# Designed miniproteins, single chains: the designs that were tried, part 9

Each design is a single chain, and the fold is of that chain. pLDDT is the mean over its residues in the fold that is shown.

## One batch from the design tools (miniprotein)

Design m286
Fold by ESMFold2-Fast:
Structure m286 (fold): chain A 55 residues (1-55)
Amino acid sequence: HMEEEIERLREELRRLGDEYNAALKAQPPGSPPSAEVEELRARIDKVREELEKLQ
């Protein structure tokens, strides 16, 4: 059912969000975003797009 797919994508978003926040906290204040931070942001955006298609 769509609810299982939506729940899976929401869990993926939480995991990516946690990783994104951890990567941000690891950077010195005022530093430009690292490649890791930018990659995590791109993955978050992709999962959000998939979630929008199911909602």
Scores: mean pLDDT 80

Design m287
Fold by ESMFold2-Fast:
Structure m287 (fold): chain A 69 residues (1-69)
Amino acid sequence: SHHTEEARKGARGLLALIEAGKATPVQLLAFGRELEELGFPELARRIREAARAGDVAAAVEHLREVLAL
């Protein structure tokens, strides 16, 4: 679906930013809001919680869950 494709596109972009050392918590929080709007509220919650905790490993794990949609 368009929503699933948009979610995966955002996750790929953020994973690339994390690998480059350029990702910020603000970008992860913004993506969490976008995921909720796209219809993925549980993944949105998990990514926002990882961002607030500064838990990069958890953020990567949940972004990979988005790619598996």
Scores: mean pLDDT 89

Design m288
Fold by ESMFold2-Fast:
Structure m288 (fold): chain A 68 residues (1-68)
Amino acid sequence: SHAEAEAYREQGERAFAAGDLAAARRHYMLALSLDPEYLRAAANLARVDYAETGDPRALERAEELLAQ
């Protein structure tokens, strides 16, 4: 359900704030597995990609997802 997806996204945000990128990725992926159309969770996952790689394309993807 979307409520469960939101709970995983919130866990991902807490992990990201703590600098635990692996836990953040896992939680965001769980959110997307429950709600594949969850644009905010997809944008959060792209932000993790940017934090891990420094690839500006990942940042651009996060901005594109949030613009929808």
Scores: mean pLDDT 86

Design m289
Fold by ESMFold2-Fast:
Structure m289 (fold): chain A 67 residues (1-67)
Amino acid sequence: GEAAGRAAAHAARAAPELTGEQARNVGKMARMLGGSEAAAEAIEALGAAHPRVTGEELARAARDAGG
């Protein structure tokens, strides 16, 4: 649940650079650990921590992770 989303979000923030592909992988991992809500939380944290990841890349990551 929420703990899995927070852990994935923390990992995303720790990365100095993040590609759209890596963002998708983080979203998928969060979903596997905590479901769609964890994936959504991780994707939101990615957008906040990595301003170089575009809204389009974040939308793609959210879609691939199932929300």
Scores: mean pLDDT 65

Design m290
Fold by ESMFold2-Fast:
Structure m290 (fold): chain A 97 residues (1-97)
Amino acid sequence: DIDEGLARIQSRYPPSLHIEKAAEAEDLKEARELAKKGAEILKKTLESMEKAGVATDKQLELIKEAAKLAEQAAKAPDLKEARELAKKALELLDKVM
């Protein structure tokens, strides 16, 4: 049970998967599209979690900031910046554990 709590959340949630692929993308257009999709799903997840009342304020803040970083990655001028912003979003999502 304790070891299961150490498993990465990002591999189990659709927004994390899109943002992870954006962080690893080899093409700027692909990185932007994946980050955009991840941000859209994160916003829907945030709304759903707030409505359900099951998330802590800290978890909601982390998801909100991750969505903001993913939106910035979707608008990044180059592949390096897009990947770095997507990686930062993933780091915040990992803390939602």
Scores: mean pLDDT 75

Design m291
Fold by ESMFold2-Fast:
Structure m291 (fold): chain A 92 residues (1-92)
Amino acid sequence: MAEKAKEIAARIEALREELLAEGVDEERLERVITLGIIKGLEEEGVEVPEESKAVKPLDVPLDEREQELYDLAYELGKLLGKGYLEKKKKAA
């Protein structure tokens, strides 16, 4: 499971670098990744602090590659959320 999270993180990094090279705004890419991770965490039932949710909405629709980046970030968020909740249950 930790292996899968590392694999997804590596794919996010690679796609982010490709999009930056194509002229996509760095702040926009960070926003896409952050929103994806937050959605994944929330779906697993992790309580995300409001300050961590203070990401501006996207001004324009995602293209196919930005959507892929979001989907990868969402999957990573789900894996991280699952691991966090399992650890919390074990400590209780």
Scores: mean pLDDT 76

Design m292
Fold by ESMFold2-Fast:
Formats: structure tokens, sequence, C-alpha cells
Structure m292 (fold): chain A 66 residues (1-66)
């Protein structure tokens, strides 16, 4: 299942960096305003996930995969 953990606004080409409330190794999905998955990441040893070079300016939702 997926759990929403953050909603962020970013400009095209920016990096999104978020600390997620999940253990290291947890898969995190980045979805755009249309609900399309535009990125996949993994929480690092500090619980941080990073998505570089966002494809377009807008609002993004981050979901942990549990």
Amino acid sequence: SERLVAVVTAEKGETITVKVPAPPGTKVLLRDEDGNVVGEGVADADGVVTFKNVPKSGTYSLYVVE
C-alpha cells in the first residue's frame, strides 16, 4: 500500500529533498499533479529521499510504499 507523507511545490529542474517517517530502504514515489509517477527513490540511512531535476514546475506528492 502507499501512504502520503508530503506535498511540495517545486520549479522545473529543482531538487526535492524530504525526510520521510519510514525506515532506511523504504521505497518512495513522487507523483505529479495528475497523479502520474514521475520519480522513484529510496530512503537513505538518514531517512531522507532526494529527487533531482523535477520535470516540470508544480505540486508534487510523496508516497511511501509499505
Scores: mean pLDDT 85

Design m293
Fold by ESMFold2-Fast:
Structure m293 (fold): chain A 71 residues (1-71)
Amino acid sequence: GEELREEARRLIEEARRLKEEAKKIIAEAKTIDDIARGFALLAHAVGLALEAALLAREAGDEELAEEALSL
């Protein structure tokens, strides 16, 4: 149980970091390649957040799942 919850927390933090990095790249974008890189990171962050939500629910932690889905 706790191992799944801890893994979910790690994925949430990584997703949060990638989302902020993606937002920065998009805000500072000067080329189409910058835009593409930013959106690719954002897509990756969304994937990690969804995985975290599934793991949190498997662990029985609905609050943590909602935190992941709110990213």
Scores: mean pLDDT 87

Design m294
Fold by ESMFold2-Fast:
Structure m294 (fold): chain A 78 residues (1-78)
Amino acid sequence: AREKAMELEKKAGEYLLKASDLATQAGKLELERVKNKDKLSEEQIAALQKQADDLNAKSREYTKKALELKEEARKIKA
């Protein structure tokens, strides 16, 4: 039981690291859009925004999976 809870917590940690990496990538694209707004076409701005939105959506999904795994681990410990 304890070992299973530890494995779930480890997997949750891995998902949180993936979520953090994706959010960082999205932030870089958002920064690029803001810094170069006067040099980018409307189409380029829209493409960067969509890429950032997609990365943020994936980040949220990984965070949700991590929280679900943490909750499962908590129930095993109870």
Scores: mean pLDDT 84

Design m295
Fold by ESMFold2-Fast:
Structure m295 (fold): chain A 81 residues (1-81)
Amino acid sequence: SHMEELVEKILEEIKKVFDELVAQLRAQGASPEEQIAAVRLMTEAWIAYVRSLEDVLGKENVERMIEEIRAYGEELIAEIR
């Protein structure tokens, strides 16, 4: 559906911003601990943002998006050395 396409596009942009954050922090010489802290903060910020859109996107889509955002954040944390 059109809504499913919108949800997937938002998730793609969120993941891109996560990747850009980690790349930027690495380029600036941030420690693994600083990178992990930044990923955790960004995870909670995106969850808050997506929850604010519940009336537009629907509760089921928002809950799925939150799970995918958390999973991607944890995947990035696992890749940080």
Scores: mean pLDDT 89

Design m296
Fold by ESMFold2-Fast:
Structure m296 (fold): chain A 80 residues (1-80)
Amino acid sequence: MITKEQAEKILKELKPFVEQLMNDVLEGKISLEEFKKRVFEKVYDLLLKYTNLTEEQARRLAEIIAGYFADKAEELKKKK
Protein backbone atom coordinates (compact mmCIF):
# COMPACT_ATOMS: atom_id res chain seq x y z
CA MET A 1 0.00 0.00 0.00
CA ILE A 2 1.08 3.57 -0.70
CA THR A 3 1.35 5.81 2.40
CA LYS A 4 -0.05 9.38 2.46
CA GLU A 5 3.51 10.80 2.60
CA GLN A 6 4.59 8.73 -0.44
CA ALA A 7 1.45 9.78 -2.35
CA GLU A 8 2.09 13.48 -1.56
CA LYS A 9 5.71 13.25 -2.84
CA ILE A 10 4.52 11.57 -6.04
CA LEU A 11 1.72 14.12 -6.59
CA LYS A 12 4.10 17.05 -6.02
CA GLU A 13 6.31 15.90 -8.94
CA LEU A 14 3.52 14.41 -11.09
CA LYS A 15 1.05 17.34 -11.03
CA PRO A 16 3.25 19.97 -12.81
CA PHE A 17 4.49 17.29 -15.27
CA VAL A 18 0.93 16.23 -16.20
CA GLU A 19 -0.25 19.88 -16.40
CA GLN A 20 2.56 20.69 -18.88
CA LEU A 21 1.83 17.59 -21.01
CA MET A 22 -1.92 18.30 -20.88
CA ASN A 23 -1.27 21.78 -22.33
CA ASP A 24 0.92 20.18 -25.05
CA VAL A 25 -1.97 17.82 -26.02
CA LEU A 26 -4.51 20.68 -26.06
CA GLU A 27 -2.16 22.77 -28.27
CA GLY A 28 -1.65 19.80 -30.64
CA LYS A 29 2.09 19.51 -29.87
CA ILE A 30 1.81 15.82 -28.86
CA SER A 31 -0.66 12.99 -29.55
CA LEU A 32 -2.89 11.37 -26.89
CA GLU A 33 -0.85 8.15 -27.35
CA GLU A 34 2.42 10.02 -26.66
CA PHE A 35 0.80 11.78 -23.67
CA LYS A 36 -0.34 8.45 -22.18
CA LYS A 37 3.12 6.90 -22.73
CA ARG A 38 4.98 9.82 -21.09
CA VAL A 39 2.59 9.93 -18.11
CA PHE A 40 2.94 6.13 -17.69
CA GLU A 41 6.76 6.33 -17.70
CA LYS A 42 6.78 9.24 -15.20
CA VAL A 43 4.28 7.57 -12.81
CA TYR A 44 6.14 4.24 -13.05
CA ASP A 45 9.49 5.92 -12.22
CA LEU A 46 7.97 7.89 -9.31
CA LEU A 47 6.29 4.76 -7.87
CA LEU A 48 9.61 2.86 -7.96
CA LYS A 49 11.47 5.87 -6.48
CA TYR A 50 9.09 6.75 -3.60
CA THR A 51 7.34 3.44 -2.77
CA ASN A 52 8.23 -0.19 -1.95
CA LEU A 53 5.89 -1.55 -4.65
CA THR A 54 7.23 -4.34 -6.87
CA GLU A 55 7.95 -3.55 -10.54
CA GLU A 56 4.77 -5.47 -11.50
CA GLN A 57 2.60 -3.58 -8.96
CA ALA A 58 4.11 -0.22 -10.03
CA ARG A 59 3.51 -1.04 -13.73
CA ARG A 60 -0.16 -1.98 -13.14
CA LEU A 61 -0.86 1.14 -11.06
CA ALA A 62 0.99 3.37 -13.57
CA GLU A 63 -1.18 1.90 -16.39
CA ILE A 64 -4.37 2.78 -14.45
CA ILE A 65 -3.18 6.32 -13.61
CA ALA A 66 -1.91 7.02 -17.16
CA GLY A 67 -5.21 5.75 -18.59
CA TYR A 68 -7.17 8.02 -16.24
CA PHE A 69 -5.20 11.13 -17.30
CA ALA A 70 -5.39 10.16 -21.01
CA ASP A 71 -9.20 9.89 -20.73
CA LYS A 72 -9.31 13.34 -19.05
CA ALA A 73 -7.07 14.85 -21.77
CA GLU A 74 -9.34 13.39 -24.51
CA GLU A 75 -12.46 14.77 -22.76
CA LEU A 76 -10.93 18.27 -22.42
CA LYS A 77 -9.76 18.25 -26.07
CA LYS A 78 -13.30 17.39 -27.27
CA LYS A 79 -14.87 20.22 -25.17
CA LYS A 80 -12.36 22.81 -26.45
Scores: mean pLDDT 82

Design m297
Fold by ESMFold2-Fast:
Structure m297 (fold): chain A 106 residues (1-106)
Amino acid sequence: DIEEERERLRELEEEAAEIAVEGVKALENGDKKKLEEQIKRLEELRKELEELLKKTKDEELREELEALIRTIEAAIEALKSGKVTPETLPPLGAPVYVAVLNVLKK
């Protein structure tokens, strides 16, 4: 059901943004354990999205899922490298952008 799959995609996008914000905050605070936990959560979310992509028949929704998977992969790399900027952490939404700006302010 396309409507159900679109609603699930939105929920996963919101979850990815929340995890990324917590990851950026952990990086800012030097909390390595919390940072590793958020990276693991993003990796698990990426796997869930890959499974959803395999089940999805709608071409537009597949493109949106693939875009979110790429965004999460970039976020994982940015958090692992400690290089969190608007360019290295892709736009997962306004909360992530605000968190990145707070890191850059220091």
Scores: mean pLDDT 75

Design m298
Fold by ESMFold2-Fast:
Structure m298 (fold): chain A 67 residues (1-67)
Amino acid sequence: SAAERAAAEAGRRAALAGARAGGTDVGSQKGHEASMAAYASAPGEAGERLARAAQLGAVDGLIRAGA
């Protein structure tokens, strides 16, 4: 969905920017924060799906950062 793509992009950007600024641990923490924000943005299973999309995006962001 468009919402899942947006959540994945948010996770990717957060993790990538964090990793570039402070290394893998910071990138991982920023990706986790994006996932938690996605989880809180929608009720029930929808929030869970958005959180998972953000986590996958965060992993992609860390890979791009060379983690």
Scores: mean pLDDT 85

Design m299
Fold by ESMFold2-Fast:
Structure m299 (fold): chain A 68 residues (1-68)
Amino acid sequence: SVEDILRQTEKQLREIAEESGDEDFKETVERMLKHFRREVERRRLSPEQTQQAADSILHQAKAMAQEV
């Protein structure tokens, strides 16, 4: 379900942020999560579209974490 994808994505993003140890990055991740959830709800994304968006945001967060 969309909610299951959102919860899994939130968990993975927060784990990436915690592993970084950087407080500014943790705040950035929380903003990314709020925006992601809002966009999924606003656009009424399907589970498949939500998973694609989740994969994109996770990839972006991992790339950002390497620069912190």
Scores: mean pLDDT 82

Design m300
Fold by ESMFold2-Fast:
Formats: C-alpha cells, sequence, structure tokens
Structure m300 (fold): chain A 65 residues (1-65)
C-alpha cells in the first residue's frame, strides 16, 4: 500500500542518516518519526521525510528523540 511504501522509505531515510531504533507512525494523516541519534541527523531525516510525506499527500512530520 501507499502507507507501507512510505513507511519503508522513511525508515530507509532514517537509516541513511544514522538513526537507530527508528519508528514511523501515521495517525490522522500526520506522521511521527521516532529515532535515536545525533540531533542534526534527526533534523535532516525529518526534513527529507517531510518532503516525501508532502509529495504523497500526508501531513506534518513530528520528530521525537
Amino acid sequence: SLEEAFKREALAIGKQYGLEDIEVELKDNNVTLKGKGDPSALAKAKAEIQDLAKALGFGEVTAVA
């Protein structure tokens, strides 16, 4: 599904930036990105995932450390 494809790509983006224990949740069209790592890496992953979410019609991405 689109949601499953999005979650797989978001996980791959997080891994690319070196995040650990990555979780991606969708609720009420909004995205929560959870991950452990450097704050700069989390911010970059969030920004790239937000662009992806926007392209696919999902809402805002919130990053939680």
Scores: mean pLDDT 85

Design m301
Fold by ESMFold2-Fast:
Structure m301 (fold): chain A 74 residues (1-74)
Amino acid sequence: MDAEAEEAVKEAEELAKRLEELARAGASPQEIYDEAKRLGEVVREAVERFPEVEERALEIENRAVGAISRFGRA
């Protein structure tokens, strides 16, 4: 697999983990929004540059969004 593709997936995974931790910790809505936006941008760029990681990148984003839905409730 392309080393650059793996690095892009790793960046998305690290951002998703941070976002999940923020959601679990009850971070502010603005902080959650800013990190979610950043993750979405990283996932989009990774998919555009490396179509072969599309499934993996979208799964990472979906997992983070799921965490926000479960733990980000008021």
Scores: mean pLDDT 78

Design m302
Fold by ESMFold2-Fast:
Structure m302 (fold): chain A 59 residues (1-59)
Amino acid sequence: MEEERKEALIREISELYGVPEEQLRKTVEDLGWTVEELESALKVIRIAKADHAAGPLTW
């Protein structure tokens, strides 16, 4: 069930960043990110987008 939630988060982040979902999924798997970490990343991305200061996911 967490896998389905993780997939949904990956898709949303992919759409916000404009990168292929497949590429983002590979990165998440390589880094071993959890659902909680993905949710935190999405929240930060949304805040950065609102401030027009969105950069690479690594900040």
Scores: mean pLDDT 70

Design m303
Fold by ESMFold2-Fast:
Structure m303 (fold): chain A 69 residues (1-69)
Amino acid sequence: SADDQARQQAGDALSKAVEHMFAGDYDEALKEVDKAIEYANQISDEEQKKALIAYAEQVRETVLWRKKQ
């Protein structure tokens, strides 16, 4: 389904964001978080969409904290 595709793409982007974060590539990590949120916004199930966006925002906060050092 389109929702399955969007969820998979959001998950893949979040995995890349975490990988870039551990590599210290914070700007690329933030780009992947933005992609994850864009894909999550394509999900029709509002509860699943909100949960994924909340997780993506948590990743963003962690990246920004690490970038500030």
Scores: mean pLDDT 88

Design m304
Fold by ESMFold2-Fast:
Structure m304 (fold): chain A 72 residues (1-72)
Amino acid sequence: SAEEALALLEAEPNADGLDRAGVLLLLAGHTDVVREVSAFIRELKKQYPDDEELVTKKAIEFLTRRLRELLR
């Protein structure tokens, strides 16, 4: 669920946590959210091609914000 994905991101704010949250969201039918995050990551990689940690951090911040919006 979206709540489980949010809890996972808060517990594991890293690349593995981001990937696992994406799987949970796909299983919950939130394919639109996963698509948005994937598009955002592609744009971040263009801006920060040598900073994987920053890309991951910004992607987690984006997904966390989107999930909080979805749960309101």
Scores: mean pLDDT 84

Design m305
Fold by ESMFold2-Fast:
Structure m305 (fold): chain A 86 residues (1-86)
Amino acid sequence: MELTPEQLELIEQLKNAKSAEEALKIAKEYLNISSDELSFPLKAVIYDLYKAGLISEEEKNELIERLENNEDPLKIFEEILKLIKK
């Protein structure tokens, strides 16, 4: 799967994030987004994690479904950090 250097750098920054709030800030800065646009950029981040092999297809689908159901982005990032730091 093709990952850009920028995508790989994002993944490493997320793996080193100390909190869900820090991870969300990193993702926002990387994607140059406002808080109102979080759902679409978070889907891209989840897909990049799947392409990197850090999460399974099942985990990717569950996270995307939760995001489409308007769950709190911070709670979604808590789960993402748990999955990528194992």
Scores: mean pLDDT 72

Design m306
Fold by ESMFold2-Fast:
Structure m306 (fold): chain A 67 residues (1-67)
Amino acid sequence: DAEIAAYRAELAADPDNLKARAKLVQAYLAAGDVEAARAELGKIPDDVLRGKFLTGLATGEPVDVEV
């Protein structure tokens, strides 16, 4: 997945890039990789943003990134 590879590269260069991490979670969810999405989600300190992705996981719908 080109999106996953791109966001992983961004995080390798800047691991504090919350926007890239949030987009990576969304890309993993879109790809159906729930475990990888959950692992990245656990590194997001914003409980509200984290809750949005958890809701997306439960409903199977894509989540808009607000960061």
Scores: mean pLDDT 68

Design m307
Fold by ESMFold2-Fast:
Structure m307 (fold): chain A 85 residues (1-85)
Amino acid sequence: MEEEKKKIVDEAIEEVKRLGDRYAEQARSLGHDDAAAEIRRLAEETIEKIKSLLNEKDVGKVKQRAANLVTAFALRAVGILLEAE
């Protein structure tokens, strides 16, 4: 149970790091350094929220919330890229 939660959390953190790195690099390549910094900050905040899921006792809730946090991060990061100037 605890090992399963750790795997879910670790995988979600890795995914946020991959997406955050990808979108921040895209922002920088377009000359949007402020957007890149915002995406990296959002990734760090999302990772901390995912880490807090280790305090949840229900593995199903951990899995659902981790998936939701990763999805929310991806959508917000894309939004930052689309609004970048």
Scores: mean pLDDT 85

Design m308
Fold by ESMFold2-Fast:
Structure m308 (fold): chain A 88 residues (1-88)
Amino acid sequence: VEEAKEYLREAARYAKQGNGKKAAEYSLKGIGALLDWVKRLYEEGKLTEEDLERAQKAIDYARNAAIYAKQGNGKKAAEYAEKAIEAL
């Protein structure tokens, strides 16, 4: 899960800098890393319902971060990227 958090920190950082393209890119990378984390836990027989709920919530926030970043709303993009990290 740490890789997903790192991508989402970069998304928030780029959003605060007004770099909407990079903020959206790193938000999507964060989603990819979350899906890979869930898949790994499933394959290892370690996936819990709580892990799924946290991942789903973080993915929903990261998706909103990407949408706001594409709209040029850096403040909302950063807010949602940070919420995605807090959900994990």
Scores: mean pLDDT 85

Design m309
Fold by ESMFold2-Fast:
Order: C-alpha cells, then sequence, then structure tokens
Structure m309 (fold): chain A 83 residues (1-83)
C-alpha cells in the first residue's frame, strides 16, 4: 500500500504545479477546476491514511499538514472566485 501512498503524493504535486501554471497564464477557470480536484485528492489521501495507518504518528502528522493544505486551497479558491 506504500506504492499507492507514493502515487497519491505524486498526483498532489502534479496538481499543485498545474495550478501554478494556470494562475501564471491567468487562466483562472482552469485554476479553480484544478483547485477543486486538489481538494478532492487531499480528502482521499486523508481517508486512506486514516484507514491504513490509524495509529501511525507519521500519518497523524501528515494528516495535520493536509488539513493545512486544504485550508490554503479553500482560501485560494475563494480569492480567485472573488477576482
Amino acid sequence: KEEELLRMLEELSALQAAIADAIDAKDYATALALIGELRRRIAELKAFLREHFPDSPFAQQLIAQLDGAEALAAQLEAQLEAA
């Protein structure tokens, strides 16, 4: 299941890069769609960690970091929608 975790982390990194590219291109519609996808993938990864690593201190720390990333993604989404 470590292969699945690594794949999910790579997918999050790719989405973050795609969001940055869309913002740089001033394609805010694409950026908003990708932020929605990022938030969905973060929720999936948190669920995966809770199911497969429930008692892991590493997983607990990673979930806390993902909670922070989700909050930042939500804030960015709101800012782009207001623009």
Scores: mean pLDDT 81

Design m310
Fold by ESMFold2-Fast:
Structure m310 (fold): chain A 87 residues (1-87)
Amino acid sequence: MPVEPGNEVIVEETETTVTFYHTSRLIKVTFDLEKKSIIIEDVKSGTEVTIPVAEPTPEAGQATQKRIMKEFEEMAKKNNIPIPRPP
């Protein structure tokens, strides 16, 4: 089966932030190290969701990752970005 590299996220790092752009550039995710928060932005509508990063534990990290994935999927649906459907 052909491997499509288009599923990779574009990553940009600064001293205080790590920013991820979906390849379509319609969704932007920023991890703010100073504010200890993750901001997911729908570039087309300007809608943003801020997710606070709780305690520096693996459990908090996993919960944050699941929240990011869910918010990203919802924004992808709103922007008609093709996402893999669950079986």
Scores: mean pLDDT 64

Design m311
Fold by ESMFold2-Fast:
Structure m311 (fold): chain A 80 residues (1-80)
Amino acid sequence: SDEELEKFKEITKKAIEEAMKYLKELESDPSKKEEAERLKELLIEQLQRLREYLEKNYPDNPYAKELVELIRKAIEEIKK
């Protein structure tokens, strides 16, 4: 339902924000460089899979489209 996708968008946005915050904390510590790179690769892979899933299964849903755009921006930010 649209309400379920709206809620999923809100939960996923918060999860992405927390994951990105944790990644920045790891990147600030030279002793955690390998952990930061592993988390970065994992996040990019999982976000790309979620994007592909949403584009395939919910191509016309406005909440799914908003989440796809949010995911695209998050991947670009992680790659900086």
Scores: mean pLDDT 86

Design m312
Fold by ESMFold2-Fast:
Structure m312 (fold): chain A 62 residues (1-62)
Amino acid sequence: MEFTHDEEAVKLAERAIREIREGNFEEGKRYADKASELITKTNDITGAVYLISYATEVAVSK
């Protein structure tokens, strides 16, 4: 329903991406997984889909 923290999911994925940029692919993957879990909890579907897609592509590419 309401009370969704879209920014929270975005923050999690942003951290995942930052970890990948730092060279910590394992840490980035963990944060991406956390974002996915948070979406289920807060119903942040839009944000999470965007974030996980971006993080996944970066991780797969590298």
Scores: mean pLDDT 64

Design m313
Fold by ESMFold2-Fast:
Structure m313 (fold): chain A 90 residues (1-90)
Amino acid sequence: MEEIKKSLIRTVAKILGMSEKTVEKYIENPELAKKTLSETQYELVKLLREALKRIEEAESVSQETATAIDFIGDVEDILRREKEKKEREL
């Protein structure tokens, strides 16, 4: 359980160019994240927070793993859409 949570936090931290502690701070304080982060960065942190909550509420390792896979897919889709949007505007 904790290993999966740590892995997701690390992945988002790497994507955002931030420390894991900074990402955890934004998870603990969504209002601070909303004020400080870009729209895309806030969306990623919001998804991470929701994924971590679902993992915490999961009754099996299979549910934890499925939630983690879904989260990674959602993150990749967001990053791909933002990249495509920027490429089309430039």
Scores: mean pLDDT 78

Design m314
Fold by ESMFold2-Fast:
Structure m314 (fold): chain A 71 residues (1-71)
Amino acid sequence: TEELAERLAELGREAGLSEESVEAIRRTVLQSKDLPEEARKTVAKMAVREVTEKEGREDAARRLIELVDEA
């Protein structure tokens, strides 16, 4: 969970998301640490979609969601 949060943050920065957006994703993923694996992945994907939709970054959304699915 902590590793997933850091990897998503790094990829988000690389993709050009704002630091506020990156921190929102990281915080949400870390808060899901006590959930079952499938629920953690769902929460991570929801956070990614919310953030990337707000910034109009569909390409970033696809890359970040793929990272969650591969984790």
Scores: mean pLDDT 79

Design m315
Fold by ESMFold2-Fast:
Structure m315 (fold): chain A 84 residues (1-84)
Amino acid sequence: MIPKDTQLIIGIVRDSDGAKKGIDIAKKAGKPLIIMHVGGPISKDIQQIVQDAGGKIIQVKSEKDAIKYAKNLQKKGYKVYIYK
């Protein structure tokens, strides 16, 4: 269960199924979504799915970089929920 004080959903994803999971989580929670795409280039279908849901997508080199980004937002005072 997502904590009620959550302000932002961050998904660490490698494919469209991971992105769709994040969209479902964010929609049910009524919270903003950032998708951190790990590995290869972000496909057009993943970009479209995230954009259509009003989310933001960012390409990262590694899962460690995605986690660092999320921790930086937490240091700025955001209550972040991370899924993988």
Scores: mean pLDDT 81

Design m316
Fold by ESMFold2-Fast:
Structure m316 (fold): chain A 91 residues (1-91)
Amino acid sequence: SKKDEKRKVILKAIELLLKLGYISEEQAKKLRQLIDTDLDKAVKEMIELIRKAILKLAARAIDAVLSDPEKARRYTEELKRLGEIYEKLLK
């Protein structure tokens, strides 16, 4: 179902944001609980967190492009993954 698809996308987003250091373990725990109690609120909060992460990554990629091309490449790859998740949450 579309609800199950959204749940899977949020869980994947939590794992990615946690791996990249954009959220804490405590924040991840609260978001996982929110999926079970209020999925619509979990979607809204996840969209906000991804938007903030995208803005931070875009700024870091721009700063790194001339001084550290490998770091810029990694930020760009992370940006692509977050963008794909963001698009799925908006559908």
Scores: mean pLDDT 85

Design m317
Fold by ESMFold2-Fast:
Structure m317 (fold): chain A 89 residues (1-89)
Amino acid sequence: HMAEVEAQIRELAELVAKEIERVTGKKVGEEDIAKIEAELRAWGAEPEEIEAFRLAIQGHLLLRAGAPDEEIEALGAQIEPAARAMAAR
């Protein structure tokens, strides 16, 4: 249940990151996260959705950088509360 929501959020973040890279010709960085958050807020996304998306993109960046499992697990723990909040709707 929760793992499925987390997986969907991560998959969506990966697809969005790839789309941004396709359009801009540059790899997604931290500066792009702030811009995405601003656009999501302008489109009326819920705070929980914005937070879950931000964390998922950060996870994508950590995986790309070859971060240790401990850092990835710590980020995953932060995604779970956001995914739970979304699933409770």
Scores: mean pLDDT 67

Design m318
Fold by ESMFold2-Fast:
Structure m318 (fold): chain A 76 residues (1-76)
Amino acid sequence: DLEEYIRANLNPKAQEYIRKAIELLEKGEEKAEVLKYVALAAKEAGEPLWKDLTEEEIEAMKEEVEKKAKELLEEQ
């Protein structure tokens, strides 16, 4: 479902970023590293960053994702 959504709905650059975030998440890497790639994908796609994540992933990371994404996007 998520992988299929990525292939169908995101541009190639956003796809790379979100797939990287998913890989890091599945490996149990630090949240900050995962959120960095989620923010990059959201910036590239021009959509809310949680739109490309599963509901469980969003719930687990909501506060950190919003805070970190805003920080990264402000540095543009």
Scores: mean pLDDT 60

Design m319
Fold by ESMFold2-Fast:
Structure m319 (fold): chain A 90 residues (1-90)
Amino acid sequence: VERLVEEARRRAQAAADAVRADPELAETGERVRELLLEAIDAHEDPERMEELINEALRLLGDAGASHEVMAVVAGNAGDARRLAAEAAAL
């Protein structure tokens, strides 16, 4: 369980790092990281996890994130969600 949750946290961190790599999104990147890590901590509550991930994606859209950055974040968030669901099923 802990290994899957830790891998999900690494995916969330990778998403946040992609946001922070864009200078126009630097301020938003830390908030996105916080929301994604909260989502992983809520891995036993799929609805709460989805709510937090959607809030992170909404903040990125509001900040004018490119389609490429949005795709990287959504992909990593999707991987984190899948890993968290696998952990919850154990």
Scores: mean pLDDT 75

Design m320
Fold by ESMFold2-Fast:
Structure m320 (fold): chain A 70 residues (1-70)
Amino acid sequence: SREEEIEILEKGLAAIEKYKDLTVAKAVLHDALKVVKNPEVQEILKKALTETDIEKQIELLKEALEVLKK
């Protein structure tokens, strides 16, 4: 559901912002991709997986959440 997709992204974003660790970020993004059905959000998450900058990954996750909240 959309609510489950929003919840996993919000929890994932909080974890990445707290730990600022690439291993945590990759785990969060892989878990989100298993749950998220929205194609636009999936493409944003896939792009985030290719990033090595934590701040850029945070920016992309915030963008993905905005797409889901529309």
Scores: mean pLDDT 83

Design m321
Fold by ESMFold2-Fast:
Structure m321 (fold): chain A 79 residues (1-79)
Amino acid sequence: AQVVEAVVNDLQNINGVTSIQLAASTAEATTLQVDIAKSNLNSVLAQLSAVLQQYGATSSIVESADPATALVLATIPIG
């Protein structure tokens, strides 16, 4: 729980992150959906990767219905 809160706080500080929402929670991992403004995608992805690496988290880009928004699923291990 505390690791997820720290990740959310760090991700919220990245310019170009528009929203963060809980996508899935299991006994092994928490998955967050991170919405990113596509105009800043490369810069935001670099900063996002640096944050996630600090917490041992992984990410994948998924398709968005909004062409102006990129979606990233960030998976944070809790065990």
Scores: mean pLDDT 79

Design m322
Fold by ESMFold2-Fast:
Structure m322 (fold): chain A 81 residues (1-81)
Amino acid sequence: HHHHMERRRRVQELRAKADEGIAEIEKVNPEFAKEARKSAVSAYRAGLKLREYFKDNPELAERLYELAKTVGEALLAERRL
């Protein structure tokens, strides 16, 4: 019942989270950041590609993958609402 108003607030929070995650990825690789911004599916794919691109640095690869995953989840949640 009360989730309708909470949904709207969550969408705003999700947008802010997606923008922040994209900005972090852009500092490392602007091409992947641009790809992640296009759609939730593109964000997930960008995350997987970031893991391959930074395979020589698994710690960085995991951090970038988590950022891209967060962006994808936020975009997907916003799109569904």
Scores: mean pLDDT 75

